# Designed miniproteins, single chains, continued (3), part 111

Each design is a single chain, and the fold is of that chain. pLDDT is the mean over its residues in the fold that is shown.

## One batch from the design tools (miniprotein)

Design m11846
Fold by ESMFold2-Fast:
Structure m11846 (fold): chain A 100 residues (1-100)
Amino acid sequence: MESVMEAIENFEKTPELREQLLKIAETAAALLTAAEELEELGVVTPEVRRIRDTAEELLARIRERVEAAGDPELAREFEEAVRRGRERGREAVAEYLAAL
């Protein structure tokens, strides 16, 4: 938890925190997409809703910070991380269903 907040607040201070912020964004996008895919399949549980809401809030907060930074390269890297995360989330749900 502490490392997530450190990356969100301090990503401009070191390249390592910037890389960590992008990894957090990718993971949040993957979790959000996986939760949305599960709900589309009728898996509407409190746990899935909590994951979706938490991931959506985290991703929105990161996006706000990236936009405030005014760095076009960071904005591009962020959108690329979100795109990769969304693809990973869909793949994870597909693999889970194939294992059932």
Scores: mean pLDDT 82

Design m11847
Fold by ESMFold2-Fast:
Structure m11847 (fold): chain A 65 residues (1-65)
Amino acid sequence: MAAEEAARLEEEVRARLGQAQAQVGAMYQQAKDSGSQQLLQEMEELARRLQAEIDRMAAEARAVM
């Protein structure tokens, strides 16, 4: 159970990373179209928040191992 749960969490994290990359790409395109530095800053902040969430999920997966 624990090993299967950890593998499932890793799969979820990987899927979320893919979605995050797509979202960041879309935001970058909007920033180009708008010429908005604010959108670029929002994109950087989003990337940092996603990194923190990934780190927490990884820590939880390790705790259940």
Scores: mean pLDDT 72

Design m11848
Fold by ESMFold2-Fast:
Structure m11848 (fold): chain A 80 residues (1-80)
Amino acid sequence: SPEHEEALKLLEEAARKLKDPLIKEMLENAAKGIKAGQLTKEDLESFIEQLESWLPSLSPEDKEVVEELIERLREILEKM
């Protein structure tokens, strides 16, 4: 679906910008999940919650990237 394609693009773009290898791996794994099957609303909600929980531990640069990603993923969630 267009929402799945948009989410995949956002995850891949964020993964390229991120410096933290653990967050990068998390985004890459999420992208593989979207490519392998249907992304549910519950999956996206859980993923956003995980990203938000990691924000306090991130560098200022990675925090900015993840905050932008969260905002754009929430917009996709509202369309689902």
Scores: mean pLDDT 81

Design m11849
Fold by ESMFold2-Fast:
Structure m11849 (fold): chain A 81 residues (1-81)
Amino acid sequence: MVEQEPVLKTYKIIARAETLELAKKAKNVIEMVTGKNSVKTYPDGTVEAEFKDMYESQIEELKRELETLGAEVEVEELPEE
């Protein structure tokens, strides 16, 4: 049957950690789960990463892992095109 097909999208993840130690753990989880090198860590404990060609399920798993570490996680769908 015709259903909405899963679309690969670009997502931006922002993980806010209260400490630099937590930010380092968040960065490591992001890199292990997605294999992306587009990860920026800021001195205030913010970790940002952009993922191209990802399914929503992959981003949800990553968000869950980061939240399990105690980070506050925001996920934004970036416009394709």
Scores: mean pLDDT 72

Design m11850
Fold by ESMFold2-Fast:
Structure m11850 (fold): chain A 91 residues (1-91)
Amino acid sequence: MPLTLEEAKKMSWEELLEWFNGDYAKTALAEFLIAMIEAGVKPSEYFPPEVAKKVEEIFEKAKKGEISVEEAVEEFLKIMEEAIGKKGALD
């Protein structure tokens, strides 16, 4: 079943790790996304404008329960991979 932001922010690290089947990287990203959303972080302060807009859309959808935390983590990873690839990192 999809994990909502409201449910995820009530979970411990251990509970999130179990939800992500022991994937430490995805669990760490989920905690990072939850922390940024709870702190009211503006993506534009931390990311280039093109990336910031996409990250902000993910945050808003997650806050509204339109996407699950797993979907938010996957979309965020995709955005980061595309942004890094554009800078000449490993594709």
Scores: mean pLDDT 76

Design m11851
Fold by ESMFold2-Fast:
Structure m11851 (fold): chain A 82 residues (1-82)
Amino acid sequence: LKERIEELKARIDALEREAVRKYLDGQITLEQAQEIGRLLVEADRLLKKAENYLKQGKIDESERYLDEAERVLDEAEALLRG
């Protein structure tokens, strides 16, 4: 699970940098960039909850929040490509 948390954190950082670059290059609108940003903030919040549950030994809760964070990041990636 620790590796999954690290992978998802890296995805947030990568998507943030890509969204900024695409916005500056005129490849996405401000509205699209703002929506992607909102999803990345939500994903980060879910990851922090997953980390907190993992520290408490609540593996099932941690996994549930990681699954939710991954879903939100998949949504952000789709918006970057659309």
Scores: mean pLDDT 86

Design m11852
Fold by ESMFold2-Fast:
Structure m11852 (fold): chain A 85 residues (1-85)
Amino acid sequence: LERRIEEARELAREAAAHAEAGDVEGAREAMRRAMELIEEAYKESEEAGRKVESAFDMALAAGMSAMSPEAAAVVKELWEEAKKE
């Protein structure tokens, strides 16, 4: 579980870095990887899934406040898209 929580935080940072660089596809892939990780955790248990998802959401929200408004908007849109898939 701890490894997946750290991986989720790293994916949040990766998505932010790609968005700030204008690499929308890189940011999108990081979001998809995060969603896969969260889904795998939920398959093990509801509690594990919630912890991994919460860690990603918190790391992403914290990162967004330090980004340019444009990069933050891209990150927000891509994460909402990933959750719908």
Scores: mean pLDDT 78

Design m11853
Fold by ESMFold2-Fast:
Structure m11853 (fold): chain A 100 residues (1-100)
Amino acid sequence: AVPTLEEIVEGMEKISDEAIRKAFNQFIEAAKNGELSGSEALGFLLVAYAAFLKGYELSAEEKEIVRRVLALFKETRPDLMKNPTIAALVAELEALLDQS
């Protein structure tokens, strides 16, 4: 079950900054090594969104990887893009990347 974007935000406020940064670093390494599937991309995007909401300053390399994972997700999982919560997550991430 996919929670609403609002429920995701509430859940992320309860997760430690260390846990989010650890998960984000693990996803970045998986993406760099070509080990991230389109199905796993949703988990990456959720953690990337959490990192932005926590005020993490992403490097240019990390932002480029997030953009590539967004493109991969849209290409491989157009079925999930029909979900309004997932569509909202993707739109918010794209806006945050453009502002940073």
Scores: mean pLDDT 78

Design m11854
Fold by ESMFold2-Fast:
Structure m11854 (fold): chain A 88 residues (1-88)
Amino acid sequence: KEKEIKVTNLVVATGILLVAAADPRLTPEEREAAQKGVVDTVKKLMEIAKSDPELLKETADLVERLVKQNLPDEKYREEALKIIEEAK
């Protein structure tokens, strides 16, 4: 249950950071910090989920979709997607 709670919290954090990354009202520095935050959260998600193959597959598929659809900078998108691919 602790692992499931941690994964849920990090998925929520990823969603919040993706909204921030695409927000035109934020400064370029704030949007870049949010994109770096997405990459860091994805790394943590993959590390936590690695010990549970089912959880890893579901989490990886979910965050891969979110990153592909919502992360605006190709550099950070590619970095996050590589982390997900390597964890599979």
Scores: mean pLDDT 84

Design m11855
Fold by ESMFold2-Fast:
Structure m11855 (fold): chain A 94 residues (1-94)
Amino acid sequence: LAEILVKMGISPQLANELEQAIRDKDKDKVLELSAKIAEELQLPEPDKYIFQGALLYLAGFYSEELEEKLLKYGYSKEAVEFMIRLVAHALLHP
């Protein structure tokens, strides 16, 4: 994960801090750090929520709040769950 984020232009410090938060299963820190990284990557709002959801999924969490935000963009619940899992797998296996 951290290696991919660094290749995308994220600082090694921030990428490693996120990977550690995921390993520690620190939901609040993963949510905060994923938001900062999404901002640095200039992800548009719906993609930002998918990205944050994917990183929370890697930590073992599912965010109903992020799901509700994505549903307001016209995605179905099944599409949200699929996209979150797809992005999570892509981040582990590029």
Scores: mean pLDDT 82

Design m11856
Fold by ESMFold2-Fast:
Structure m11856 (fold): chain A 84 residues (1-84)
Amino acid sequence: FLDKLRERLASPDPEVRRQAALNALYLVKEGAAEEVVPLLIEMTKDPDPEVRYLAILGLREAGRVDEATKLAQADPDPLLKEIA
């Protein structure tokens, strides 16, 4: 499951990456935070703002609140300001 998630996050299609990011957030909520956090950190570097948004929400759910807040505040996209 983790390997498939990583593969989809490397997709050139932003829609595929957005779906993978949503799956990552779901996995954190279901208790897989430790396995998913490294991928969430990689997703905060994605060119798509929705992927970064989902990654930051996932980091908050994983207990990385200070890191998530700093990333949201530093992001230039207005979507990320709503969760800063």
Scores: mean pLDDT 80

Design m11857
Fold by ESMFold2-Fast:
Structure m11857 (fold): chain A 91 residues (1-91)
Amino acid sequence: LLLGLLGLILGLLGFLTGSRLIGLAGAVLGNAGAQVGLKLGNALGAVLGGIGTLLGGLGLIKAGDVTTGTGYTIAGIGLLIEAGLKFGIPV
C-alpha cells in the first residue's frame, strides 16, 4: 500500500509538473507498489500502484521521454487490468 501510494503521489506530481525525474520515480515506485499489492492480495495497493505507474508514464511523455513514458503507461494499464481480474473488481 505505502509504495503504491507514494507511486501515485509522485506520478501525479510528475504529470502535473512535467518533471522527468519525479515522473520516473512515480512510475518506478507505482510499479513496485502494484507488484507487491498483487502478490500480497492487497487490492488497494495494486490499484494505487497501477495508477501511479500510468501517471508517471504520462508525465515522462509530457517531459519529452516518449519511449520510456510509453512503456510505463502500457505497464500501468496492464497492472490495472491484472488487479481488476485478480480481485474481481470491474475494470
Scores: mean pLDDT 73

Design m11858
Fold by ESMFold2-Fast:
Structure m11858 (fold): chain A 80 residues (1-80)
Amino acid sequence: SDELEVALVEMVKLLKDYKAGKITEDEFIERLKEIASRLSADEAEVLYRAVRMMLKTLGFPEEVQERVLKVLEEVIKEKA
């Protein structure tokens, strides 16, 4: 869907900006929730798998990866 494609593009940009220190963790988490909330449960699951891969590829610390994925998991649970 167009919404999922837009969310994936926005998520790549958001993760790169966060890694570069251009935005705070609180701002990142708020924006992450906003992006995921716009998607259906099935689309948010696709986003989760993509984000998991992006976090590894961009070399985020494991602690940060766990926090980000937990936020997405909670958003997905609230949609189901």
Scores: mean pLDDT 85

Design m11859
Fold by ESMFold2-Fast:
Structure m11859 (fold): chain A 77 residues (1-77)
Amino acid sequence: MLEELNATLTKLEAGEEVDKELVEKLIEELRKVLEEKKDDPDDYSVRSGSSIKNLPITRIKDLLKRLEEAYKKRYPN
């Protein structure tokens, strides 16, 4: 998931074609994890490998902001 998020963000910021559904899914996943961590930030299990849930709140907020800004720029209403 984290690798997919980073690849998607890089492509969006570069103006490359990216699946809109995938971007929306990643935004929702980041928001969900942020909400869970906001209520109980120290209550998470450490997981092996690349996982959004293992990221600090500050990193998740940064990724969400960047992804939302890139998405808005690429797919303006």
Scores: mean pLDDT 70

Design m11860
Fold by ESMFold2-Fast:
Structure m11860 (fold): chain A 85 residues (1-85)
Amino acid sequence: SPEYEQLMIQAGLLRSEVYKLLDLAEQQGNEEVKKKAEEVLRKVEEIIKMIKEGAPISKVKSLLNEAKRQVYDVADQLGVPYPDI
């Protein structure tokens, strides 16, 4: 459906931004923040799986908003601007 397509696009963009933050954490040698980014990546991948399995739209949106806040936390800890997600 168009709604699930939009959620998949949002989740894909979020996943791409998490990969960028993982690369930054690696460059900084910050293992603690790298581990946090890896945990956020696992959560985003689980959300993508939930979208593919037709989980309720309201639940997916809630989890994406939680993951987005976690991405902002990782970006803040790395000292970089919040990604446009």
Scores: mean pLDDT 88

Design m11861
Fold by ESMFold2-Fast:
Structure m11861 (fold): chain A 71 residues (1-71)
Amino acid sequence: SDPELQEYKEKLEEAFLRRDVEEVRRILEEVPEKYKEEMVELVRTMAALAEQLGDDELAARLREIADEVAK
C-alpha cells in the first residue's frame, strides 16, 4: 500500500538475488527511518532463506549488515 516502501523492497530483493551485499547495505542506510524496521526484518528473512539454501556465508554477511544498521 506504500509505493515508496515497495520500490525499496524491490531494489533490496534485486540486490539479494545478485548477491550484492554492499548494495543491500547501501539500500538499508538510505531508507527513510519510518521504513528501517521493516527493511531490516526483510534482510533477516533473506539471510534465513540463504542459510536454508546452504549459503551460510551470504546469510552471515546479511545478518551482520542488518545488525549494524539496526543500531
Scores: mean pLDDT 87

Design m11862
Fold by ESMFold2-Fast:
Structure m11862 (fold): chain A 76 residues (1-76)
Amino acid sequence: MSKMEKIEIALTILDDLVEKGEISEEEARKMETIFTMRLNGVSQATIARGLGVSVATVSRWYKKIEKEVEERKKKI
């Protein structure tokens, strides 16, 4: 799967979570930024500084999205 395909699936997942009320639109945009930047090779430390979050938060949110992307692929 290409980086662009992973981003598209991640956006669909984030939009679904916003629609269900599990996360805010603002949180979804931050998670999108984290996922996109990590796929493009930006370090967790750089992303954490830019977004004002911990490196642990960047790592957890990236892994959560990656897992959801893989689970969505298995169901299709």
Scores: mean pLDDT 78

Design m11863
Fold by ESMFold2-Fast:
Formats: sequence, C-alpha cells, structure tokens
Structure m11863 (fold): chain A 99 residues (1-99)
Amino acid sequence: SEIEELEKRLEELVEELIEKDPSLKPLAEKLLELTKRLVKKLLELGREEEARRVLEETIEVVEEALEALEEGKRLKALLLLIGGILRLIGLELDLELEE
C-alpha cells in the first residue's frame, strides 16, 4: 500500500531526526502521533487521497527540519515541527466540524 510505504518513510525520517537532535524527540513523536491518528480517521472515511497528502506534506516538514539541522539551524527545525503539529491539529478540527 502507498499509504503504508509513506507511513514507514515518515517513521524512518522521525527516527533520523531524533538521532540527530534528541531534544526534539517530544515534538517529533507528537507530529508522528497526530499524523497517524489523522491518516487512520481519513482512511476510515474513505478519504485515501487526503490521507496520502497529509503523509506527503508531513514527510516534507520532517525533511525540511532535517535539512535545517544539517545547516545548524536548530530553531528553524523546531519551528517547522511546531508548524506541522499546528497544521495537523487544524486539519483534525476541520474534520470534526464536518458533522
């Protein structure tokens, strides 16, 4: 499944980020938790294309955070992770309001 491959890729990137900067572990784990939770909800609703986009966009956030860490820009990496978390919270809230 493309979704399963993307989830595995996200897990691998989150693990790499935590290995590079363990102080970001709580934010990286929260991003992964929220992403998996939203993806599961979207798949249960038959919104597979939206689930794929959520995964792809979250992968981009983690890749950009990793690039920022490689450039010594820890604050940028931290803000990227916070931004990703806030986006996921907003998407889940929008989904709950579609009742």
Scores: mean pLDDT 89

Design m11864
Fold by ESMFold2-Fast:
Structure m11864 (fold): chain A 55 residues (1-55)
Amino acid sequence: MEVITTEEGIKVEKLEDGKYKVYSPKGKLVAETDDLSLEELLKRVELNKEKILSY
C-alpha cells in the first residue's frame, strides 16, 4: 500500500487492486477512483483542494 501526502495534508492511497482513495487531512474519505492515473488524480486533487480541505 502506497500513500502520498500533499503539503496541505491530503492523503492519496494506492490499493493493490489499482484503486485510489483520497482522504482529507482529518481522515475523511472524500473520493475513490479506479479509472484515473496517479498523475491525473493528483491534478484533480490540486484543482479541488479547497473543497477537500473543508472535509
Scores: mean pLDDT 78

Design m11865
Fold by ESMFold2-Fast:
Structure m11865 (fold): chain A 80 residues (1-80)
Amino acid sequence: ASAPASKLVLKDENGTEVGSVELNGRSKEFVEQLLSEALSNAGLSFSVIKSAKWVPAPDGEILEITFKKRKDAEAVLQSL
């Protein structure tokens, strides 16, 4: 079984954290759906994402998403 998702971290083009959301051990599939819905609600697509990676953490894994532009990261954060 995949490790549970503990946290979602949104970063700007410089790798600076814009915001984060606790995921409370949700599945990676749930997190991908949540991200897809947040992008759709913000009027954005996956093309605004520069990189996305899962990073090990004590309570599971953290999804770190780096955006091409800070404004898109802020819009997605508001839609979560």
Scores: mean pLDDT 84

Design m11866
Fold by ESMFold2-Fast:
Structure m11866 (fold): chain A 102 residues (1-102)
Amino acid sequence: SAEDEELLSEEFRERRVRLGPRLAAIFERVAPGDETTVEDLIGALGAYLTREGLLGEGENSHIVDISGTELGELLGVDEILVSDIPRVIRELEEKGLLELVE
């Protein structure tokens, strides 16, 4: 959709974000209150999913079961689609777990 295209834009990926302490603890990429980019946050999410053994191999790798994880608890969902990572970032913002600073 046009909204998804905007969330995947280079401008959006370069946007600065500040992580709350719960997200910083989960991703271990930035200290609480430090600023990073949306692109770096997407990378940190991928690293988290890899550490938890949640990234699938082969044709179904686009669906990730996050049930029983701290991320799933914070988001209130059992599954994410890899293509929906921008929506995950937006929902984290809406829940006050991160702030878009620009």
Scores: mean pLDDT 68

Design m11867
Fold by ESMFold2-Fast:
Structure m11867 (fold): chain A 100 residues (1-100)
Amino acid sequence: SMEEIEKLLEEILELLEEAIERARELGKDNPTVQALVDQAERLLEEAKKEKDLEKKLELIGKATVLIMSALDQAGESEYADELAKKLSELMKKLKELIEK
């Protein structure tokens, strides 16, 4: 199950990184969007280095809130809704694996 946990975390991180790139490009002329994605990117870099799973998930959660806000501000609410659904499903699977 540890290998499955690592795979789910990788999928979550990849989705969040794709969302940052999308928000950064579409919101390139919006300083608020750029600030939100810069902060989210720093939190994801911290999450990648974090070895404690609980702290890693806290950092991912904080980054996700900022990314969702950035997408909304960039006019990507439909993309944000689909991302939220995908992340919710992956997080549910991750929680089930962690809780045994």
Scores: mean pLDDT 87

Design m11868
Fold by ESMFold2-Fast:
Structure m11868 (fold): chain A 66 residues (1-66)
Amino acid sequence: MPSREELEAALEQADEATRLLLEAALEGLEVLERALRAVYEEEKEAGRSFSPEERLERFRRIMAEL
């Protein structure tokens, strides 16, 4: 019984560390989503479709400004 409880406690600690890493990753994804949205908003403002290369260039610029 004690060893099982110790394993469960270790898993809980690992889950906490994993949760913190996932939260940090989700925050990073939010920044990426904002940059992607900004590129699409610029495309709408321009009234034309951007090439993949132009979208990537604008994305990099926006990411550098954040």
Scores: mean pLDDT 70

Design m11869
Fold by ESMFold2-Fast:
Structure m11869 (fold): chain A 89 residues (1-89)
Amino acid sequence: LEAELERVGERLEELLERASRGALAIAELLLLEEVAKKAGKVTEEMKERMEELREIAEKEATEEDRKLGEEMARLYREGVELARQIAAQ
């Protein structure tokens, strides 16, 4: 589990180094949308941040950036789940 978490972290770091503003905006937007869905509510601050991120993504993100942002969000989610499993040991 710890070795898997380390590899996920290394891959995420590689992607973060290559990520444009558009790719980062997509990753953050996807993660905030998931947090809002799990919480069953969206705060005004979250709504404003998500709108800001959508505007950045719409204006600056290429199709390649969208794929990169999606992969970063998935790796972050995987890392959080692995960290939770390690903490539960």
Scores: mean pLDDT 80

Design m11870
Fold by ESMFold2-Fast:
Structure m11870 (fold): chain A 66 residues (1-66)
Amino acid sequence: MKEEADNMIKTINDLINSKSQSIGLLYLQRTGARELARELEKAGDLESAKRVEEAIRKLDEKIKSL
């Protein structure tokens, strides 16, 4: 589960730093990240869930800046 959180955060950071992406792709990644954070919370991995939620916040800021 930590590996999944790390992979999701890495993907989100890559999208935030990318200069070529569609807004639809950003929203799809946001949805997937939210689902992962929820599953991590259900599994009791609150630390990984918090890290994924922080990455989602950064992604939301990127979307708002478009």
Scores: mean pLDDT 79

Design m11871
Fold by ESMFold2-Fast:
Structure m11871 (fold): chain A 78 residues (1-78)
Amino acid sequence: SSEQEERVVELLREFREKNPEIADKLLQRLQELMQQRIQQMGGKVPSEKEVFDTLLESLKSIPEAKDLYEKVEKIYKE
């Protein structure tokens, strides 16, 4: 979990440096989906797994982030 998170954070940082506009779009989508999940859970703080699952869903919804989606999914599957 922790090791996977570090690897994902590294990829997201690199992606943001290269594609700031797409990274902003991804962050907005991630925040939207996270708000929906928090509401569904009665305001409970989401787990690291739930955050990771939401990130993958956010990436999948943005065609410009396809390569990043594949890399993050690979880390998730090991």
Scores: mean pLDDT 80

Design m11872
Fold by ESMFold2-Fast:
Structure m11872 (fold): chain A 71 residues (1-71)
Amino acid sequence: SEEAKEKLEEIGKEVNEALKGSNEAADASAAALADPKEGAELLRKVAEKYPEEKEKLLKAAEEVEEIYKEL
């Protein structure tokens, strides 16, 4: 569980770096990562809204799902 939290924090950093041009998208992605149950689904919704960031956000969603399986 602690390892899972550390991985979520790392994913949050990567998403924030990817979305630096959009404060709202970065905030939304950070909030999604704070909720592992809804995090992956919220990241997919954000990806649909921000097509230029879609690949990065979908990858983050997959990583959140993998971490959630351990929780």
Scores: mean pLDDT 70

Design m11873
Fold by ESMFold2-Fast:
Structure m11873 (fold): chain A 106 residues (1-106)
Amino acid sequence: MELAERALELGRKALELAKKAKTDEQAKEAGRLAALAGGLAGNAADNSKTEEEAELALEAGRLALEAGVLAVKKAKTVEAITAAIGGALAGIGAIFQAGLKLGRPG
């Protein structure tokens, strides 16, 4: 529960930063925060004991993916693009893990 809620908070912050990013450095920071949120969401999904915990992890993963994708669009350097891709991939991984816990096909 605490991990899923923390991941959700970080995912929301990553998306806010990605939306406001005007510089490559801000896009890189959004990507890094998205990767952290996605990683925590994946861990929360793996350790979820209730459907509600898995649903929170899924939402955090979705926010991390959205933040990472948006950060890629705003990134101009290889370093920033790499960080943003890392965020998006971490989000995808969390979505997959949460989906498995929820018994959803796909």
Scores: mean pLDDT 85

Design m11874
Fold by ESMFold2-Fast:
Structure m11874 (fold): chain A 69 residues (1-69)
Amino acid sequence: MGEKLIEEGEKLKKEAEELLKVAPEEQLEGIRQVIEGAERAIEYAKKGDLDKAKLLIDLAQEGINKLKE
């Protein structure tokens, strides 16, 4: 179970990092927040705190979806 959340966090982090290279300056803070959220989710998943990891993954996914217009 934790492995899936780690994988989802890694994918979200990579997508946000790619978006960071192309995005205008006004979106950089939002993208950095997605990266930070994904990294925290990965750490919680590794620690076995799956509920917090899932919450942070859901929040990061919502953030990246709003940025990917």
Scores: mean pLDDT 80

Design m11875
Fold by ESMFold2-Fast:
Structure m11875 (fold): chain A 94 residues (1-94)
Amino acid sequence: MKLSEEQKKKLVELYEETIKKLEEEAKTVDDVREIMIEHIKKISELLNLSEEETEKLIEGFNKFLDMLSSELSEEDVIRLVIGYLRAEKEYLEK
């Protein structure tokens, strides 16, 4: 889907807000889960996604986070999620 310039700008601002929250507030995997679910819901609202598509994104993220937390320390999970969002933000700014 081709993003409008307004959607792209709002999406970048949302990623900046979420990265800051993860860096300042995330101490556990559950903190990451709560912050990221909020992020996904805000993206879904911005992009006018259906409730079904939003639910699928949340379910996919929860499964991914559970997989990471089974193999990595909480500190490593937090760092990896932050790094992923930073990479996505840089891609959006291009």
Scores: mean pLDDT 84

Design m11876
Fold by ESMFold2-Fast:
Structure m11876 (fold): chain A 80 residues (1-80)
Amino acid sequence: EEKEKIIEELEKILETYDLSPAARQAVESALQAVKEGNYKQAATAFRIAAELAERDGNTDAAQELRKLSEKVEKLYEKKK
């Protein structure tokens, strides 16, 4: 399931990277939105989390979060 894979990748990011409290909160908000099926809000939260991670110097975490934002946008497009 697409949703399950996105949730697993988000949990892995939270475990793998030492994120700032603000970036971590944004990732947790994205995770909650994905669990609720709110993919439009999830895509926005992923973008914010990626920007915060980039500012913190976590370029790898930012790149993974951008990839998840793209995956979630594809899920939103399927609804149309």
Scores: mean pLDDT 79

Design m11877
Fold by ESMFold2-Fast:
Structure m11877 (fold): chain A 82 residues (1-82)
Amino acid sequence: SLSPLEQLRLEADRLLQLAETLERITREESDAVLERGRALSPEEQARLQRERDRFVAGVQDGVDRLRAEAERLLREAQELES
């Protein structure tokens, strides 16, 4: 069984991996949405770009919170080692 220290580190690592995966997928899907929108009018493309940018910003907020939680868990792990 995992020690409390190893459990904290494992959970932190999982959150960091999730954050990186979400950023990568969001970037890839964002680019794909814009490519699929290439057949639209310039006005529709501009609207799609603005909606995409707002969505990406929202995902980034979530990613930042996941990273902050991972940092908190890693600090707790360091305190347990001390």
Scores: mean pLDDT 85

Design m11878
Fold by ESMFold2-Fast:
Structure m11878 (fold): chain A 57 residues (1-57)
Amino acid sequence: STAAKAGRDAAEQGGGGPLSIAAAKDMGHVEWATAAARAGSNDPQKAADMAEKAAGG
């Protein structure tokens, strides 16, 4: 999903790089980008899972 990709990208950028804001604009919500940034910068898969859960819940 778009949220999962955004979470993965945020983790790969060190947990909340500039891509988090671009992804938030694409989805229309800043809060899930914040959730993705908080997921943990060392595990892109966990960041993706957390972002998807935030967007879907």
Scores: mean pLDDT 56

Design m11879
Fold by ESMFold2-Fast:
Structure m11879 (fold): chain A 95 residues (1-95)
Amino acid sequence: KRITEEELRKKVEELREALAFVKERIPEPSPEAAAHLEQAEEYIKKAEEAIKKGDLVEAARYILQASEHLLEALRADLSAEEMQRLYKEILDRIK
């Protein structure tokens, strides 16, 4: 499937909403979780710049990196049960 600029922009918006939601649920993150949240935010910004430049493949890679760092932040501070609950809440919120 050919990735469109519209699809990537939608994914970036979804990631920004997910990042804000995760920060709300982990208001006092550990240093490890905080580092992953910072990296997620940086990759979201890089994805936005790549979309502006028309580099959709690079944007998609940055979106994946941001998603991975969000998951690692959750794994650092949350139990498996808390992470599963939060994951369902994120999916319900950004759909």
Scores: mean pLDDT 80

Design m11880
Fold by ESMFold2-Fast:
Structure m11880 (fold): chain A 76 residues (1-76)
Amino acid sequence: SPVEEARKAIYDGALKAHDALMAGNVEEAIRYAREARDKAVEIAENDPSLTPEEKKEVIEWAERVRDAIERAARGE
């Protein structure tokens, strides 16, 4: 499903961001977080079978994960 595809994109991005943070690469972690968010948004927006509410839920979730990773990368 598009929701599962978006979720996989975020999980893959979060794992890459985690690995970058463990290596001390803050900028790389932030880049992975943003790329994962952008991919999840692209998947949600481009699927005509999703309702507006489902699209909003996926996009808001992707943004929350991106924000959490960036905050962690900044030591917040």
Scores: mean pLDDT 83

